# Designed miniproteins, single chains, continued (2): the designs that were tried, part 105

Each design is a single chain, and the fold is of that chain. pLDDT is the mean over its residues in the fold that is shown.

## One batch from the design tools (miniprotein)

Design m7884
Fold by ESMFold2-Fast:
Structure m7884 (fold): chain A 80 residues (1-80)
Amino acid sequence: SNLEEALELAKEGKLEEAIDKLAEDPRLKPIAEVLRKFLKGEEISDELIEKAQEALLSLSEEEQKLVAEIAETIVQHLGS
């Protein structure tokens, strides 16, 4: 799945490639956009955060857990 492939890429430190893999799934595009802006140090609007949360809640529990693991992996690689 796109989520599993994105997680593997994120674990390898290929953060941009992981986000691009998420964006290939239309359901995950708002989540990918939030993560991309975060990587670039760009301001994330409240409206985009709400869209990403709505997208996340539309996913299965298993998919939600994978998204959380991807986000945590990306944050860890950024050294914070």
Scores: mean pLDDT 84

Design m7885
Fold by ESMFold2-Fast:
Structure m7885 (fold): chain A 68 residues (1-68)
Amino acid sequence: SKKEEVERAIENFEKVKEEYSDNEEIVKLTEEAIKKLRELLEKGEYDEALKLADQYDRKLTELITKNL
């Protein structure tokens, strides 16, 4: 279900936050993503949550690449 996809997206951002715990910029971005996705999940706005997750995933990938 779309709900399960949003929950998986949140879990993935939490894992990235843990993997890059020493990188303040990555931690802040993942915390922002998790907060906003949880808010949309609680409202049942699954399509908006998945769209937002894709946007944060792209930004996070760029940020990780810059910090390699």
Scores: mean pLDDT 86

Design m7886
Fold by ESMFold2-Fast:
Structure m7886 (fold): chain A 73 residues (1-73)
Amino acid sequence: SVADEIREARAKGTSIGRKALIKELTFQRELYEVRGDEEKAAFYQELIDMLEKGTPVEEVLKKLREGLLKELG
């Protein structure tokens, strides 16, 4: 789950955590695309773009957590 990936990435704080997070975010984006939820799909794509641009994993995880609480939770 995304929650498990967040815990792992936070504990490791490494490039491995970044790659695992991108994979999980991509999976979630594809799920929402298939369901026609453009807003949620765009949110996950924004997080992926931040990671690909070299934004620190901690900043992306903070935004993901805030988004999950407000838009996905």
Scores: mean pLDDT 75

Design m7887
Fold by ESMFold2-Fast:
Structure m7887 (fold): chain A 86 residues (1-86)
Amino acid sequence: ARKDLEEARRHLELAEKALEEGNEEEARLHLKEAMIHAKRAFLLDPSLAPEVIEILRRVKELAEKLGDKETVEAAEKLIKEAEEAL
């Protein structure tokens, strides 16, 4: 659970760096990985919901900048599920 939260944060940071460098493809891949790890952290430990929601809101913001509607919708769905656990 905690390791998945750390991996989600790591991939989020890598996505932000890729966007700064203009590498949109790499940014999309890292956002997808951040989503997978955030979801896994939440499923293993629902008490991590506040931290998961914070990560997912940032993932959504970056995905919106990329025009990645699939990732935006996936992040919104998981945010709602995590908010139900608060």
Scores: mean pLDDT 86

Design m7888
Fold by ESMFold2-Fast:
Structure m7888 (fold): chain A 120 residues (1-120)
Amino acid sequence: KIEEAEKLLKENPDNADAYINLARVYLEQGDYDKAIEYAEKALKIDPNNPDAWVILAEAYLKRGDYEKAVEYAKKALEIDPNNPRAYFVLAEAYRKMGDEEKAEEYLKKAKEINPNDPRV
C-alpha cells in the first residue's frame, strides 16, 4: 500500500522493493506515469530485478507504447528467462501490433511456465 511503502522509503531511500511495491500499486490504480517513475527508480538501485522490468513493460503496454513494452519485457527475460508475466506482456504487445504469430508463440510459453495464471 502507498502509505506503507512511503514509510519504508523514509527509513531506507535505496529500498528497491519499496519502489517496486509503489510501481505495482500505481499500475493497479491506472496511474501508468507514476508506475513508470517508481519502476525506473527501482531499476536505478537494482537493474537486475526482473519484477521491476516487468512492471515497466506492463505500464508501457497499458499506455499503448507496444514497442517499449516489448523492449522492457525482453530485458526481464534476459534476467529471468522463465518469467510468465514477461511472456504475457510480449504476447499482448505483439497482438496489439498485429503480429498474431508471435503473440501466440509467447502466450504458449507463458502457459507452459504457469498454466494456472489467469492472464493466460
Scores: mean pLDDT 83

Design m7889
Fold by ESMFold2-Fast:
Structure m7889 (fold): chain A 74 residues (1-74)
Amino acid sequence: GPSLEEEIEELKAQLKSKDPKVVARAQVGLGYIYMTQGKYDEAIEYAEKALELEPDFEGAKFLLEKARELKAKR
């Protein structure tokens, strides 16, 4: 599979898409990566931006709840 660095660059490229569903998915992907790195504020910001585009996006809702939980424990 692609390296983490290659995946981040691909996700960043997808943020420039004209399709809001593609942008929202890319934001959630970046947010998950930042959450695994302990960057919870960045993960929360990406999840919130994804929900602005796609309010019913379950992956973004889960990311937001999990990142908030992990931030509150630290």
Scores: mean pLDDT 86

Design m7890
Fold by ESMFold2-Fast:
Structure m7890 (fold): chain A 84 residues (1-84)
Amino acid sequence: AEALRREAEELYERARELGEKALEAIKAGDAEAAKEALREAARELTRAYQLLAEAEGRAELIPEIERKGEEVLEEDLKIVEELT
């Protein structure tokens, strides 16, 4: 359980770094770079939540975590299109 939580923390940090890269790309007007960074950040963050669900014995939440991750990513990508 602790090992899964530590791995999730590492994934959170990677997602944060990718989010910062996406913000820089948006400021530069590079929509494609921003979208790619957001897709990678979403993958890392979703994986972190999945590991936390497993650590807490709540693996039944994994399909919902995946669905919510996809919804958030779709919204973020639409915002990038409007800002760039």
Scores: mean pLDDT 85

Design m7891
Fold by ESMFold2-Fast:
Structure m7891 (fold): chain A 122 residues (1-122)
Amino acid sequence: MREEAKKVIRETLEKHGIKVSDEKIDEAIDKLEAWGYSYEDIINNSLVLALAVVLVLGGEALPFAEIVDGKTVREGLIIGDRTVEYDYETKEIYVDGEKVATVDSLEEGKEEFVREVIKALE
């Protein structure tokens, strides 16, 4: 399971033209595990995968979610002074309050969401 999480992180970064050492991937996974995230969270949750990408690239991010009546209406990452979020009502990705993409779900928009997260680290 750890090896599958490493593979998912590696393949996600490679889709964006980024190659990193296994050491950097292991460091990111160890940090996420220390924070209580599972390997299944890294593999199956697009927000946790995006957080793993931030950590591999030597960045820091704070995950957030807005929940109304037991449903997640908005979730994302705060990366320094930047915010990358998905709005479940509008089905749009926002960066610092500006719409950058329309995607039917965060899972379908995973590559677009990760791309905006990587750009926020620049």
Scores: mean pLDDT 86

Design m7892
Fold by ESMFold2-Fast:
Structure m7892 (fold): chain A 115 residues (1-115)
Amino acid sequence: MTREELERIARTDPAAQKALDYFRKAAEALKNGDVETAIKYAEEAGQALGGPESAEVLRKLVEALINGDKEAFDEALAELYRLMDERGLTPAQRAAFAIGLSELLKAATPVKKPK
């Protein structure tokens, strides 16, 4: 699925659009080195998509990403996919998450290539 198609799908759901706005704010904060603000907006994105459990998992995911902790990142990502399935997230909400994760990955420094 293309980036443009994901963005088009995400625009059909107000919760997905709200989450996407928060992910973009989190990515901007990461680019500026504002880790605390980035974590706060990532939690808000999670809250919009799946409530407090998703907020907690997104916090862990962003913390792992900032710390370059691949194991913690992979664990948080797996837990987030599980929550998306359990909560029955819509295609629009899943699209917002995919876009948001991509924006966070681009903004994060350092990014180590997996060996």
Scores: mean pLDDT 78

Design m7893
Fold by ESMFold2-Fast:
Structure m7893 (fold): chain A 69 residues (1-69)
Amino acid sequence: ATADRYEALAAEWEKKRDELLKKMGITREQFREIFNNNTFDELTPEQKEVLLAEGKARAYRGKADDARA
């Protein structure tokens, strides 16, 4: 139950990330290149939203894995 809840939350944030990337017209690989070449403060508001969504998705995936272990 707890793991399934965290997986559902992770999937929601992954979907939001993917929707933002499509709206921006870039791939995940292109976003990683942007992030690697810029500091957080240099990112646009839209790029910051992608980063936050990816971070939340990763955190919830980790919590789901921990709840299964």
Scores: mean pLDDT 80

Design m7894
Fold by ESMFold2-Fast:
Structure m7894 (fold): chain A 60 residues (1-60)
Amino acid sequence: AAELAARLNEAALAGDSAAAGALAREVHQTSKELARAAMRAALEANDSAGAAAMGEAYRM
């Protein structure tokens, strides 16, 4: 995940939108499970106020 994120950032900085798109798809697919786990961990670590703000940003 971290390695793919670094490559995505490098592709974006290079202006290589095709490579960035392909990497974003891979990161999106692979990180969906990690993102869900991280989101739940963040909600548990954050107070209700922080969790609510995060949830609203994601819902919008």
Scores: mean pLDDT 57

Design m7895
Fold by ESMFold2-Fast:
Structure m7895 (fold): chain A 59 residues (1-59)
Amino acid sequence: SAEELKKKIEEIEKRLEELEREGVRLVAVDHDQEKVAAIQEEIKKLKKELAELKKKLEE
């Protein structure tokens, strides 16, 4: 349903905000390049999922 799609979109957007904040912290504090790369891959995947969900919502 459209409401389920909207809920999923909101959840993904919140997760993206969390990952972006964590990525900044890892660069500034931990200097862990492997963890930064892992977060960037997760962000990329979530952005693709978000685009697909928004496309379905527009239908």
Scores: mean pLDDT 79

Design m7896
Fold by ESMFold2-Fast:
Structure m7896 (fold): chain A 55 residues (1-55)
Amino acid sequence: SEEERARRVAEARRLAEENPERGALLREIAETLNKIGDSIDKAIKEGDFSLIGVE
């Protein structure tokens, strides 16, 4: 709902205010996980697991 979205935004803003360095670290982790996910998806789609160092 609209109220839940507003609360999530407010909470994220507060967490960034309390620990901006922690927020930056979490963003970096999320971006890295997205990159790994993309590589895995490509390996599965092409059937070539050598792209992730297996075979």
Scores: mean pLDDT 67

Design m7897
Fold by ESMFold2-Fast:
Structure m7897 (fold): chain A 84 residues (1-84)
Amino acid sequence: MITPEQLREVLEKARELAEKVKEKTGVNISLFVLAHGDRVDVVFLSDKPLTEEGRKFLQEAAEELRKWAEEMGIEVDVALVERS
């Protein structure tokens, strides 16, 4: 079962990564973080379509989050969504 502390740690890390993508792309990234059993579902939502370079930064952020979560012993599923 995911603890409130683990959920907060995932949210803080995801927020850090979303801010980094925003700094590089100029596009706002919204976060949705949900506990689901022993897994945390994280959605990065760009409020505008991204350039190819912007998609690479967002994908790198998702992989960094997955790697960090694995090191913390937290199961994370990361989805990337662009608003049309």
Scores: mean pLDDT 84

Design m7898
Fold by ESMFold2-Fast:
Structure m7898 (fold): chain A 81 residues (1-81)
Amino acid sequence: MKQQLSIEGVSYMFLGLAYKVEGDLEGAYEAYKKAVELFEKGEDPGLPGALRQLSKTLEQLGKYEEAEAYREKAEELEKKL
């Protein structure tokens, strides 16, 4: 189960990147948000990266307060172990 969640999370990370390249920031937001959910459930080391991409996408959408919260969460996780 955890391995499958990690594979799906990585797939959503690539989907989010594709949306960002095409300029679909709402699509990127939804894809990265799904990647965060999957990596959290899988306890995956990809979680901080997904949170950073979600934060950057929110910043590009002008949602600065939400972007900052996710950036800080990523930094907190990167300090663990």
Scores: mean pLDDT 82

Design m7900
Fold by ESMFold2-Fast:
Formats: structure tokens, C-alpha cells, sequence
Structure m7900 (fold): chain A 78 residues (1-78)
């Protein structure tokens, strides 16, 4: 469980780094969402998951926040 979660987080962190490189003038909304997303990743990394259901819930929450961050990034690029 932890291995799959760590792989997913590593992929997300890589995608975020590439996204930050593309956005030269990020909005305050994007910066705030990015900080919240990074905080969520840190909290999830510290949590031990006892079940697959807890892990899936964490992945869903990260995915939802990632989508929100991506929409803000798209707005800043438009």
C-alpha cells in the first residue's frame, strides 16, 4: 500500500515541478492552492494506512486537489 502511494506521490511531485516551470507569473490563487496541495502531500506521507480503502480515499483527495491546481494553472496560462 505505502509503495503504491509513494510512487503516485513521486509522479505528482514531478508533474507539479514541470507545471511550476511553465507558469512564469502564477496568481495568488495558484500559489495558495499549491501550498495547500504540498501540505496535503506532507500529511499523507506521515500517515500509516491500515486499509486499502483509506489509501484509495487519500488518492482520491490528492487527485481532486490536483485537478483544482491544474484548473488554476490553465487559467494563469490563458
Amino acid sequence: LDEKLNEFIEKLEKEIKELEKLIKNPSEEFKKALEEFKKLIEEIKKKKFESQEELEKAIQELTAKGVELGKLAAKDLA
Scores: mean pLDDT 75

Design m7901
Fold by ESMFold2-Fast:
Structure m7901 (fold): chain A 63 residues (1-63)
Amino acid sequence: SLDENARISQALATALHGGDTDAALQTLADILGISVDEARARVDALAQAKATGKAAARELAAQ
């Protein structure tokens, strides 16, 4: 549902930017029907992809 997607987006943003990361991961796990460990793995993968993109952007800007 649209409401469920909004909650997922909010929890994901919280998990990526800090604050109560454990509560955000629990919310994601509950909504997606997965374990907290799986939610953490998915958030970590997204954070790593974002960091890689940021590093590439910095390299381009340094030219």
Scores: mean pLDDT 71

Design m7902
Fold by ESMFold2-Fast:
Structure m7902 (fold): chain A 85 residues (1-85)
Amino acid sequence: AEEDLELGKKAAEEKRFDLAIQYYNRAIKEGDKELQAEAYLNLGKVLYEKGFYEGAIKWYQKALELDPDNEEAKRLLEEAQKKLS
């Protein structure tokens, strides 16, 4: 779970987005609530980088459902929403 999140981040840094998505999905399936929230946030970041802003918004919202005080998630949600306006 934790290893999957870190491998996902490394894959995303290398712009291996499909690999990053696979690792983040494993982190979501096997992780606790805190790890799931971070994985949702990072999955949203990958979709944003791919230009899938509606998808990014949905994942940022899921991250905020688990961690409502996450200021980074709120900022990234606003940025993705601005791309659609």
Scores: mean pLDDT 86

Design m7903
Fold by ESMFold2-Fast:
Structure m7903 (fold): chain A 59 residues (1-59)
Amino acid sequence: MVLAEVTRDYAPRSPDELVAFKGDVLEVVEVVDDEHLRVRTPAGQEGLLPKSAVRLVEV
């Protein structure tokens, strides 16, 4: 399983993006493109985050 650890606070810039806070750990659902990931929160909400805002961790 691949997790995305948020490295900085992120405010959504479009309706498809999630709000995220530094230290959040999110499940990677899909790699959308070279710049964006589709992630799922522990609450079950899905949305986009930029790869630049996260560190990928394989578990």
Scores: mean pLDDT 81

Design m7905
Fold by ESMFold2-Fast:
Parts: C-alpha cells; structure tokens; sequence
Structure m7905 (fold): chain A 61 residues (1-61)
C-alpha cells in the first residue's frame, strides 16, 4: 500500500532529521551565541542557527 510506505518513509526521514539536529545542536547553539555577542538581534541569531542546522541536515541526509 503506497500510503503505508509513504508513512514509513516519512517516519524514517523524521528520525534521521532528529538525530542530525541533535548531533549538530551544540555547534548551532554556539553560532547563535556568537551572533548575539556580535550585536545581532535574537531573530538574526536564531536564523543563523537554523540555517546552519538546515545545511548540515541537507549535507548528511
């Protein structure tokens, strides 16, 4: 059943995504802290962290 296979693939991708985010979370938090120290806004600091994590997930996933 295609619907069942699609659900299983979505769950596998979700699990891999979560593992990669966990792996790079500490480095992402450091990027956020450095952005804040450099005078960036909280929104800009969060964007920098999110972009870093998204890039690492894209490279590894």
Amino acid sequence: DEDRLALERAEERGQRYAELVSKYMEEGEKIREEALKAGKSEIEANEAMSQYLAEKVREEL
Scores: mean pLDDT 79

Design m7907
Fold by ESMFold2-Fast:
Structure m7907 (fold): chain A 68 residues (1-68)
Amino acid sequence: GPAEDLERAEAFLRSVPGVTVERVGEDTLRATVPDDPTFQTGLVLRLIGDFPEVEVTLEGTTITVRAK
């Protein structure tokens, strides 16, 4: 479900070197990522593919992950 996908997404993002992860609410994560469009796109696609019960948005160097 959305909560399990969010927990797994958090664990995944925490395992990625150079990524800083903060839980900003019960259903929301904020990840700060390197200023590398290829790296950013790869992370977003992996999050969307592996965790379908979360919403993913990228703004600059910030990825926001929210439980559906």
Scores: mean pLDDT 84

Design m7908
Fold by ESMFold2-Fast:
Formats: sequence, structure tokens, C-alpha cells
Structure m7908 (fold): chain A 86 residues (1-86)
Amino acid sequence: SEQDKLALELSFKNAPDKTVFYAMLYATYRAEVERDPTNAEAWVNAGEAAFNLSRYDDAIRYYQKALDLDPTNERARRGLAEAKAA
């Protein structure tokens, strides 16, 4: 959820390893999209977390799903282009 995302972002400021932060964020949003596959924002957030973990195939898949739900999502369009170029 957005509240969980905010909590993770606040925890990040004191995190010793950003990889751990992105791994937790990825797991959280992956669970959210499996629970509610119509949540376009959760797909975008999962894509961003996957990208930051260098999981580019996962990022491509998640951004594409976000665009399937919301074709006007600029974060997803940009993320998809960057993931495909990686």
C-alpha cells in the first residue's frame, strides 16, 4: 500500500544497504500486484524496485502491465524504455 511504501521510504534513510531496501520494496509490491492485479501504481512501483535490483526482464513485464492498465502513466513509459535499453 502507499502507507507501506512511505514506511519503507522512511526506513531507507537509516538503512545500511540500499539493495536490502529495494529487495523489501520489490517483495512488498510484487505481493500487492498478486493480491490486486488492477493496481497500476503497484505495478509501476514493482517495476522501479525490480529495475534498481537490475532485474530488467521483471521491470519490463511490470511496466508493461502498468501501461496495459493506464496507458498515460509517464513513469511506466520512461521505466519501460530504460529497462529495454539496459
Scores: mean pLDDT 80

Design m7909
Fold by ESMFold2-Fast:
Structure m7909 (fold): chain A 80 residues (1-80)
Amino acid sequence: SDLDIANQLSELAERAVQILADYRAGKISGEEAIAELQRIRAKVEELIAQSTDPAVKEAGEALARWLDEQIAALRAEVAA
């Protein structure tokens, strides 16, 4: 259901925030953080494709854009 998809998107967003927090705390490497965020990004894309609710799709697309921005920022930081 779209409610289940919305709940999964929320859980994925919380996981992404935790991954970034763990990276900033030095608990995981930048490469590990990038890999985990890419896995979350792929799951978000799958959930967007399964949803029929425009509001849920919009929320998923916003999360996907934010994840793309975080991945790009981490890639730049790791390369420096």
Scores: mean pLDDT 90

Design m7910
Fold by ESMFold2-Fast:
Structure m7910 (fold): chain A 73 residues (1-73)
Amino acid sequence: MMSWEEYKKKLQEILEKIKAAKTVEEVEKLVAEADKLFTEFASNETDPKKLQEALQLAEEIGKVAAEKLAELK
């Protein structure tokens, strides 16, 4: 079972990798990994506050990825 601290750490690592990405394909792969981590965490978490915060982090990843994709195109 993934803890809240582990989820946050992994999403922050993905966020940093997206910022450093050099290709559209790399960004898309990292977004897919972030989505997988969110679904794994959300499937096992029952705390509505943690779920809301997890969703906010996933949305932030999506926003940063969209900005990076615009930069690369």
Scores: mean pLDDT 82

Design m7911
Fold by ESMFold2-Fast:
Structure m7911 (fold): chain A 64 residues (1-64)
Amino acid sequence: SAEEMGREVEERVRREAERLGIDTTGLSTNELLERIAEVDPELARRLREEAERAQREGVKQVLS
Protein backbone atom coordinates (compact mmCIF):
# COMPACT_ATOMS: atom_id res chain seq x y z
CA SER A 1 0.00 0.00 0.00
CA ALA A 2 1.04 3.63 -0.37
CA GLU A 3 1.19 4.01 3.42
CA GLU A 4 3.50 1.00 3.77
CA MET A 5 5.71 2.24 0.93
CA GLY A 6 5.92 5.64 2.62
CA ARG A 7 6.94 3.99 5.89
CA GLU A 8 9.64 1.94 4.13
CA VAL A 9 11.07 5.10 2.57
CA GLU A 10 11.01 6.81 6.00
CA GLU A 11 12.93 3.87 7.51
CA ARG A 12 15.49 4.02 4.69
CA VAL A 13 15.98 7.77 5.23
CA ARG A 14 16.62 7.14 8.94
CA ARG A 15 19.08 4.32 8.22
CA GLU A 16 21.03 6.42 5.72
CA ALA A 17 21.14 9.32 8.21
CA GLU A 18 22.49 6.95 10.88
CA ARG A 19 25.17 5.67 8.47
CA LEU A 20 26.26 9.29 7.95
CA GLY A 21 26.49 9.83 11.73
CA ILE A 22 23.43 12.07 11.92
CA ASP A 23 21.50 12.10 15.21
CA THR A 24 17.97 11.03 14.22
CA THR A 25 16.42 11.70 17.65
CA GLY A 26 13.28 13.82 17.42
CA LEU A 27 13.73 14.63 13.72
CA SER A 28 11.03 14.19 11.07
CA THR A 29 11.76 12.56 7.70
CA ASN A 30 11.94 16.00 6.05
CA GLU A 31 14.39 17.24 8.71
CA LEU A 32 16.52 14.13 8.21
CA LEU A 33 16.56 14.74 4.44
CA GLU A 34 17.79 18.31 5.09
CA ARG A 35 20.57 16.99 7.36
CA ILE A 36 21.54 14.37 4.76
CA ALA A 37 21.62 17.12 2.10
CA GLU A 38 24.21 19.00 4.22
CA VAL A 39 26.49 15.93 4.15
CA ASP A 40 25.53 14.26 0.84
CA PRO A 41 23.19 16.33 -1.37
CA GLU A 42 23.12 13.67 -4.12
CA LEU A 43 21.94 11.01 -1.67
CA ALA A 44 19.21 13.36 -0.37
CA ARG A 45 18.03 13.96 -3.95
CA ARG A 46 17.88 10.20 -4.65
CA LEU A 47 15.92 9.55 -1.43
CA ARG A 48 13.38 12.24 -2.37
CA GLU A 49 13.01 10.65 -5.82
CA GLU A 50 12.39 7.25 -4.18
CA ALA A 51 9.65 8.75 -1.99
CA GLU A 52 7.97 10.21 -5.10
CA ARG A 53 8.17 6.87 -6.93
CA ALA A 54 6.67 5.02 -3.95
CA GLN A 55 3.75 7.47 -3.94
CA ARG A 56 3.21 7.04 -7.72
CA GLU A 57 3.32 3.22 -7.48
CA GLY A 58 0.81 3.29 -4.63
CA VAL A 59 -1.62 5.26 -6.81
CA LYS A 60 -1.15 2.87 -9.76
CA GLN A 61 -1.90 -0.18 -7.60
CA VAL A 62 -5.12 1.41 -6.27
CA LEU A 63 -6.25 2.20 -9.84
CA SER A 64 -5.45 -1.32 -11.10
Scores: mean pLDDT 73

Design m7912
Fold by ESMFold2-Fast:
Structure m7912 (fold): chain A 73 residues (1-73)
Amino acid sequence: SMMEQQLIEQVKEESERGLELVKRQSLERGSVEMARNGMEELTRQSYEISEKAGEEVKKIGEEIVREVEEELS
């Protein structure tokens, strides 16, 4: 239980940092496609480690893609 929660938190924190970088790079390049691809890859990797972490990362990633879409629209 404790090990599972620790793993989920670690994956979530790492993925959140990755998604922040994806957002910055996507905005620099003016590419929503880059944001979607980055989100999908980080979400996939998180699901491979933990289903719960994957679900959390997907939600954060979808929010970031939406923010990039709004800023580039």
Scores: mean pLDDT 84

Design m7913
Fold by ESMFold2-Fast:
Structure m7913 (fold): chain A 71 residues (1-71)
Amino acid sequence: DALAEAEAALDRALAHDPPDPEVALEAAKLALKALKEAPKEELPKAIGLILAAIGLLWEAGLKLGKKPPVL
């Protein structure tokens, strides 16, 4: 289940202190896969996971002193 894999990956990324950008990127990849494979009923949850993973990537980048993404 792609959604379950994305949740597990995000949980692993959130457990890292300091945040690991590689683990956060893996969570984002799995969240994107879950979004593509999600049935209509799971779309809000899949969207929530990808947004959380993007936020974690941003936080990991900031804590490592890397240039944050420009929106």
Scores: mean pLDDT 72

Design m7914
Fold by ESMFold2-Fast:
Structure m7914 (fold): chain A 80 residues (1-80)
Amino acid sequence: LREEVERLLREAERLALEAARAFKEGDYKRAAELLEEAARLLEEAARLAEEAGDLELAEALRRAAERARAHARKFEELAK
């Protein structure tokens, strides 16, 4: 499970970096979609961390997912 959490975190990080690039290019819709996918992976990682007994990591990942979703909503507003 720790390997699965690490893989999910690496994928979420790559998606967040792609979202930042899309945002700089003015593709706000794609930036929002990438952040929503990153948030989904962070929530899955949080669930696995909680099942493994790492409640501190699970809480941190859920907060990260919520922040990613908040940014996605703002980017959707910019995309119209």
Scores: mean pLDDT 86

Design m7915
Fold by ESMFold2-Fast:
Structure m7915 (fold): chain A 55 residues (1-55)
Amino acid sequence: SEELKKKIRELILEESEAVLKMLLARLKGDEKAAEEYAKKAEEIAKEIEELIEEL
């Protein structure tokens, strides 16, 4: 469905943002922030995988 495709696109953008924020946190030496963003990116990636199976 178009709604499902839109949701997947939105999640891909959110995952990309989380990865970027993780990398920036690592550059600043903020290890706790980097771990939080890494965890968020992993959770979003799993959500994307589940939705792709519904296509």
Scores: mean pLDDT 87

Design m7916
Fold by ESMFold2-Fast:
Structure m7916 (fold): chain A 71 residues (1-71)
Amino acid sequence: SDWDLARQTQKRTVLEEFKKRLEKDPNISQSEVDELLSKAVGLSEEELQEVRKQMQELLKKQQEKVRKKLE
């Protein structure tokens, strides 16, 4: 449905912007994450939780990559 497509597009846009920020600065704060989510408000609570989880997973992968490089 159009609503499904719009919601998926919004989630993708937030995640793509987050990825771009991670490329520029891997030390993104939680407040910056919250700001990105607030700018893309239009999602349900469940959808916001899913986006937060995906953002946390991306951050974790970046942190693991940096940690392994220092080992």
Scores: mean pLDDT 73

Design m7917
Fold by ESMFold2-Fast:
Structure m7917 (fold): chain A 86 residues (1-86)
Amino acid sequence: SERELLLRAIGLTLRGIGLLLDGDVRGALEEARELLEIARETGDKFVARLALRLAERALEAAREQGDEEAAREAEELIREARELLE
């Protein structure tokens, strides 16, 4: 069901936020990627928006930490999430 996928998406978002609070940008990007896959498979724009917001926060943290690889991954996830929100 769609409700179970939505609850999973909320859980992934909360976990991603927690990882960012702990400074784990790469972990937060893994959660954002899973959100993006759910959004892509379901066409759910709300989940795509969650992926976008988490990836934008992860990009800010990656730049603050000087993690160029994480910043590039975050920029790609942001681009893909925005394409789903067209």
Scores: mean pLDDT 88

Design m7918
Fold by ESMFold2-Fast:
Structure m7918 (fold): chain A 92 residues (1-92)
Amino acid sequence: GAEAEALLDRARELAEEARRLALEAMKVASGEELLRAIGLVLRAIGLLIDIDLLRANAASIPDAELLARAQALLREAEELLREARELLERLK
C-alpha cells in the first residue's frame, strides 16, 4: 500500500544520506575509525539492496507483512544515519 511505499522511500533517503556521511568520514578517518566508516558504507549498501529487493517483491507480499518489513528497514536506516552522523562529528 501507499504507506509501505512512503516508508521505503524515506528509508532509501536516510540510507543514501548515511552512505554519503560514511564516505565523507572515510576521507578523514584512520585506524579504528576508518574501519567503522567502511562498515557503515557496507551496511548502507546492504540496506539499499534490501529496500530495492522488498520493492521488487512487494506485489507477492501481504500488505501487513510489507508494512512491517518497511517499518523495520526505516528503523535500520534511522539507526545507520545516527551512527554515521556521530562518527563524522567525532572526527571534527
Scores: mean pLDDT 90

Design m7919
Fold by ESMFold2-Fast:
Structure m7919 (fold): chain A 88 residues (1-88)
Amino acid sequence: AADYANRGNELLELKKYEEAANAYTEAIKLDPTFALAYFGRGLAYEKLKKYEEAIKDYEQFIKLLEDEPDNGNVIHAKKRIEELKLIL
């Protein structure tokens, strides 16, 4: 799981967003509780303008970290969901 998520992060940095989303999907298949993989895939889907899919991944990320409401990535995900819902 972590290896696929690390690959996803590298692909995001290279702006290979479709390949990044696929790598995060493999991480999620191995560990469906891997919160950071949902966050990374949400970021990739945003760049691909797959806003509905991005929102779902951000919502799953927030749900997995529901005991960490002050986590910076949770705050970011909540803000992105709010913004993306305005353009759908």
Scores: mean pLDDT 86

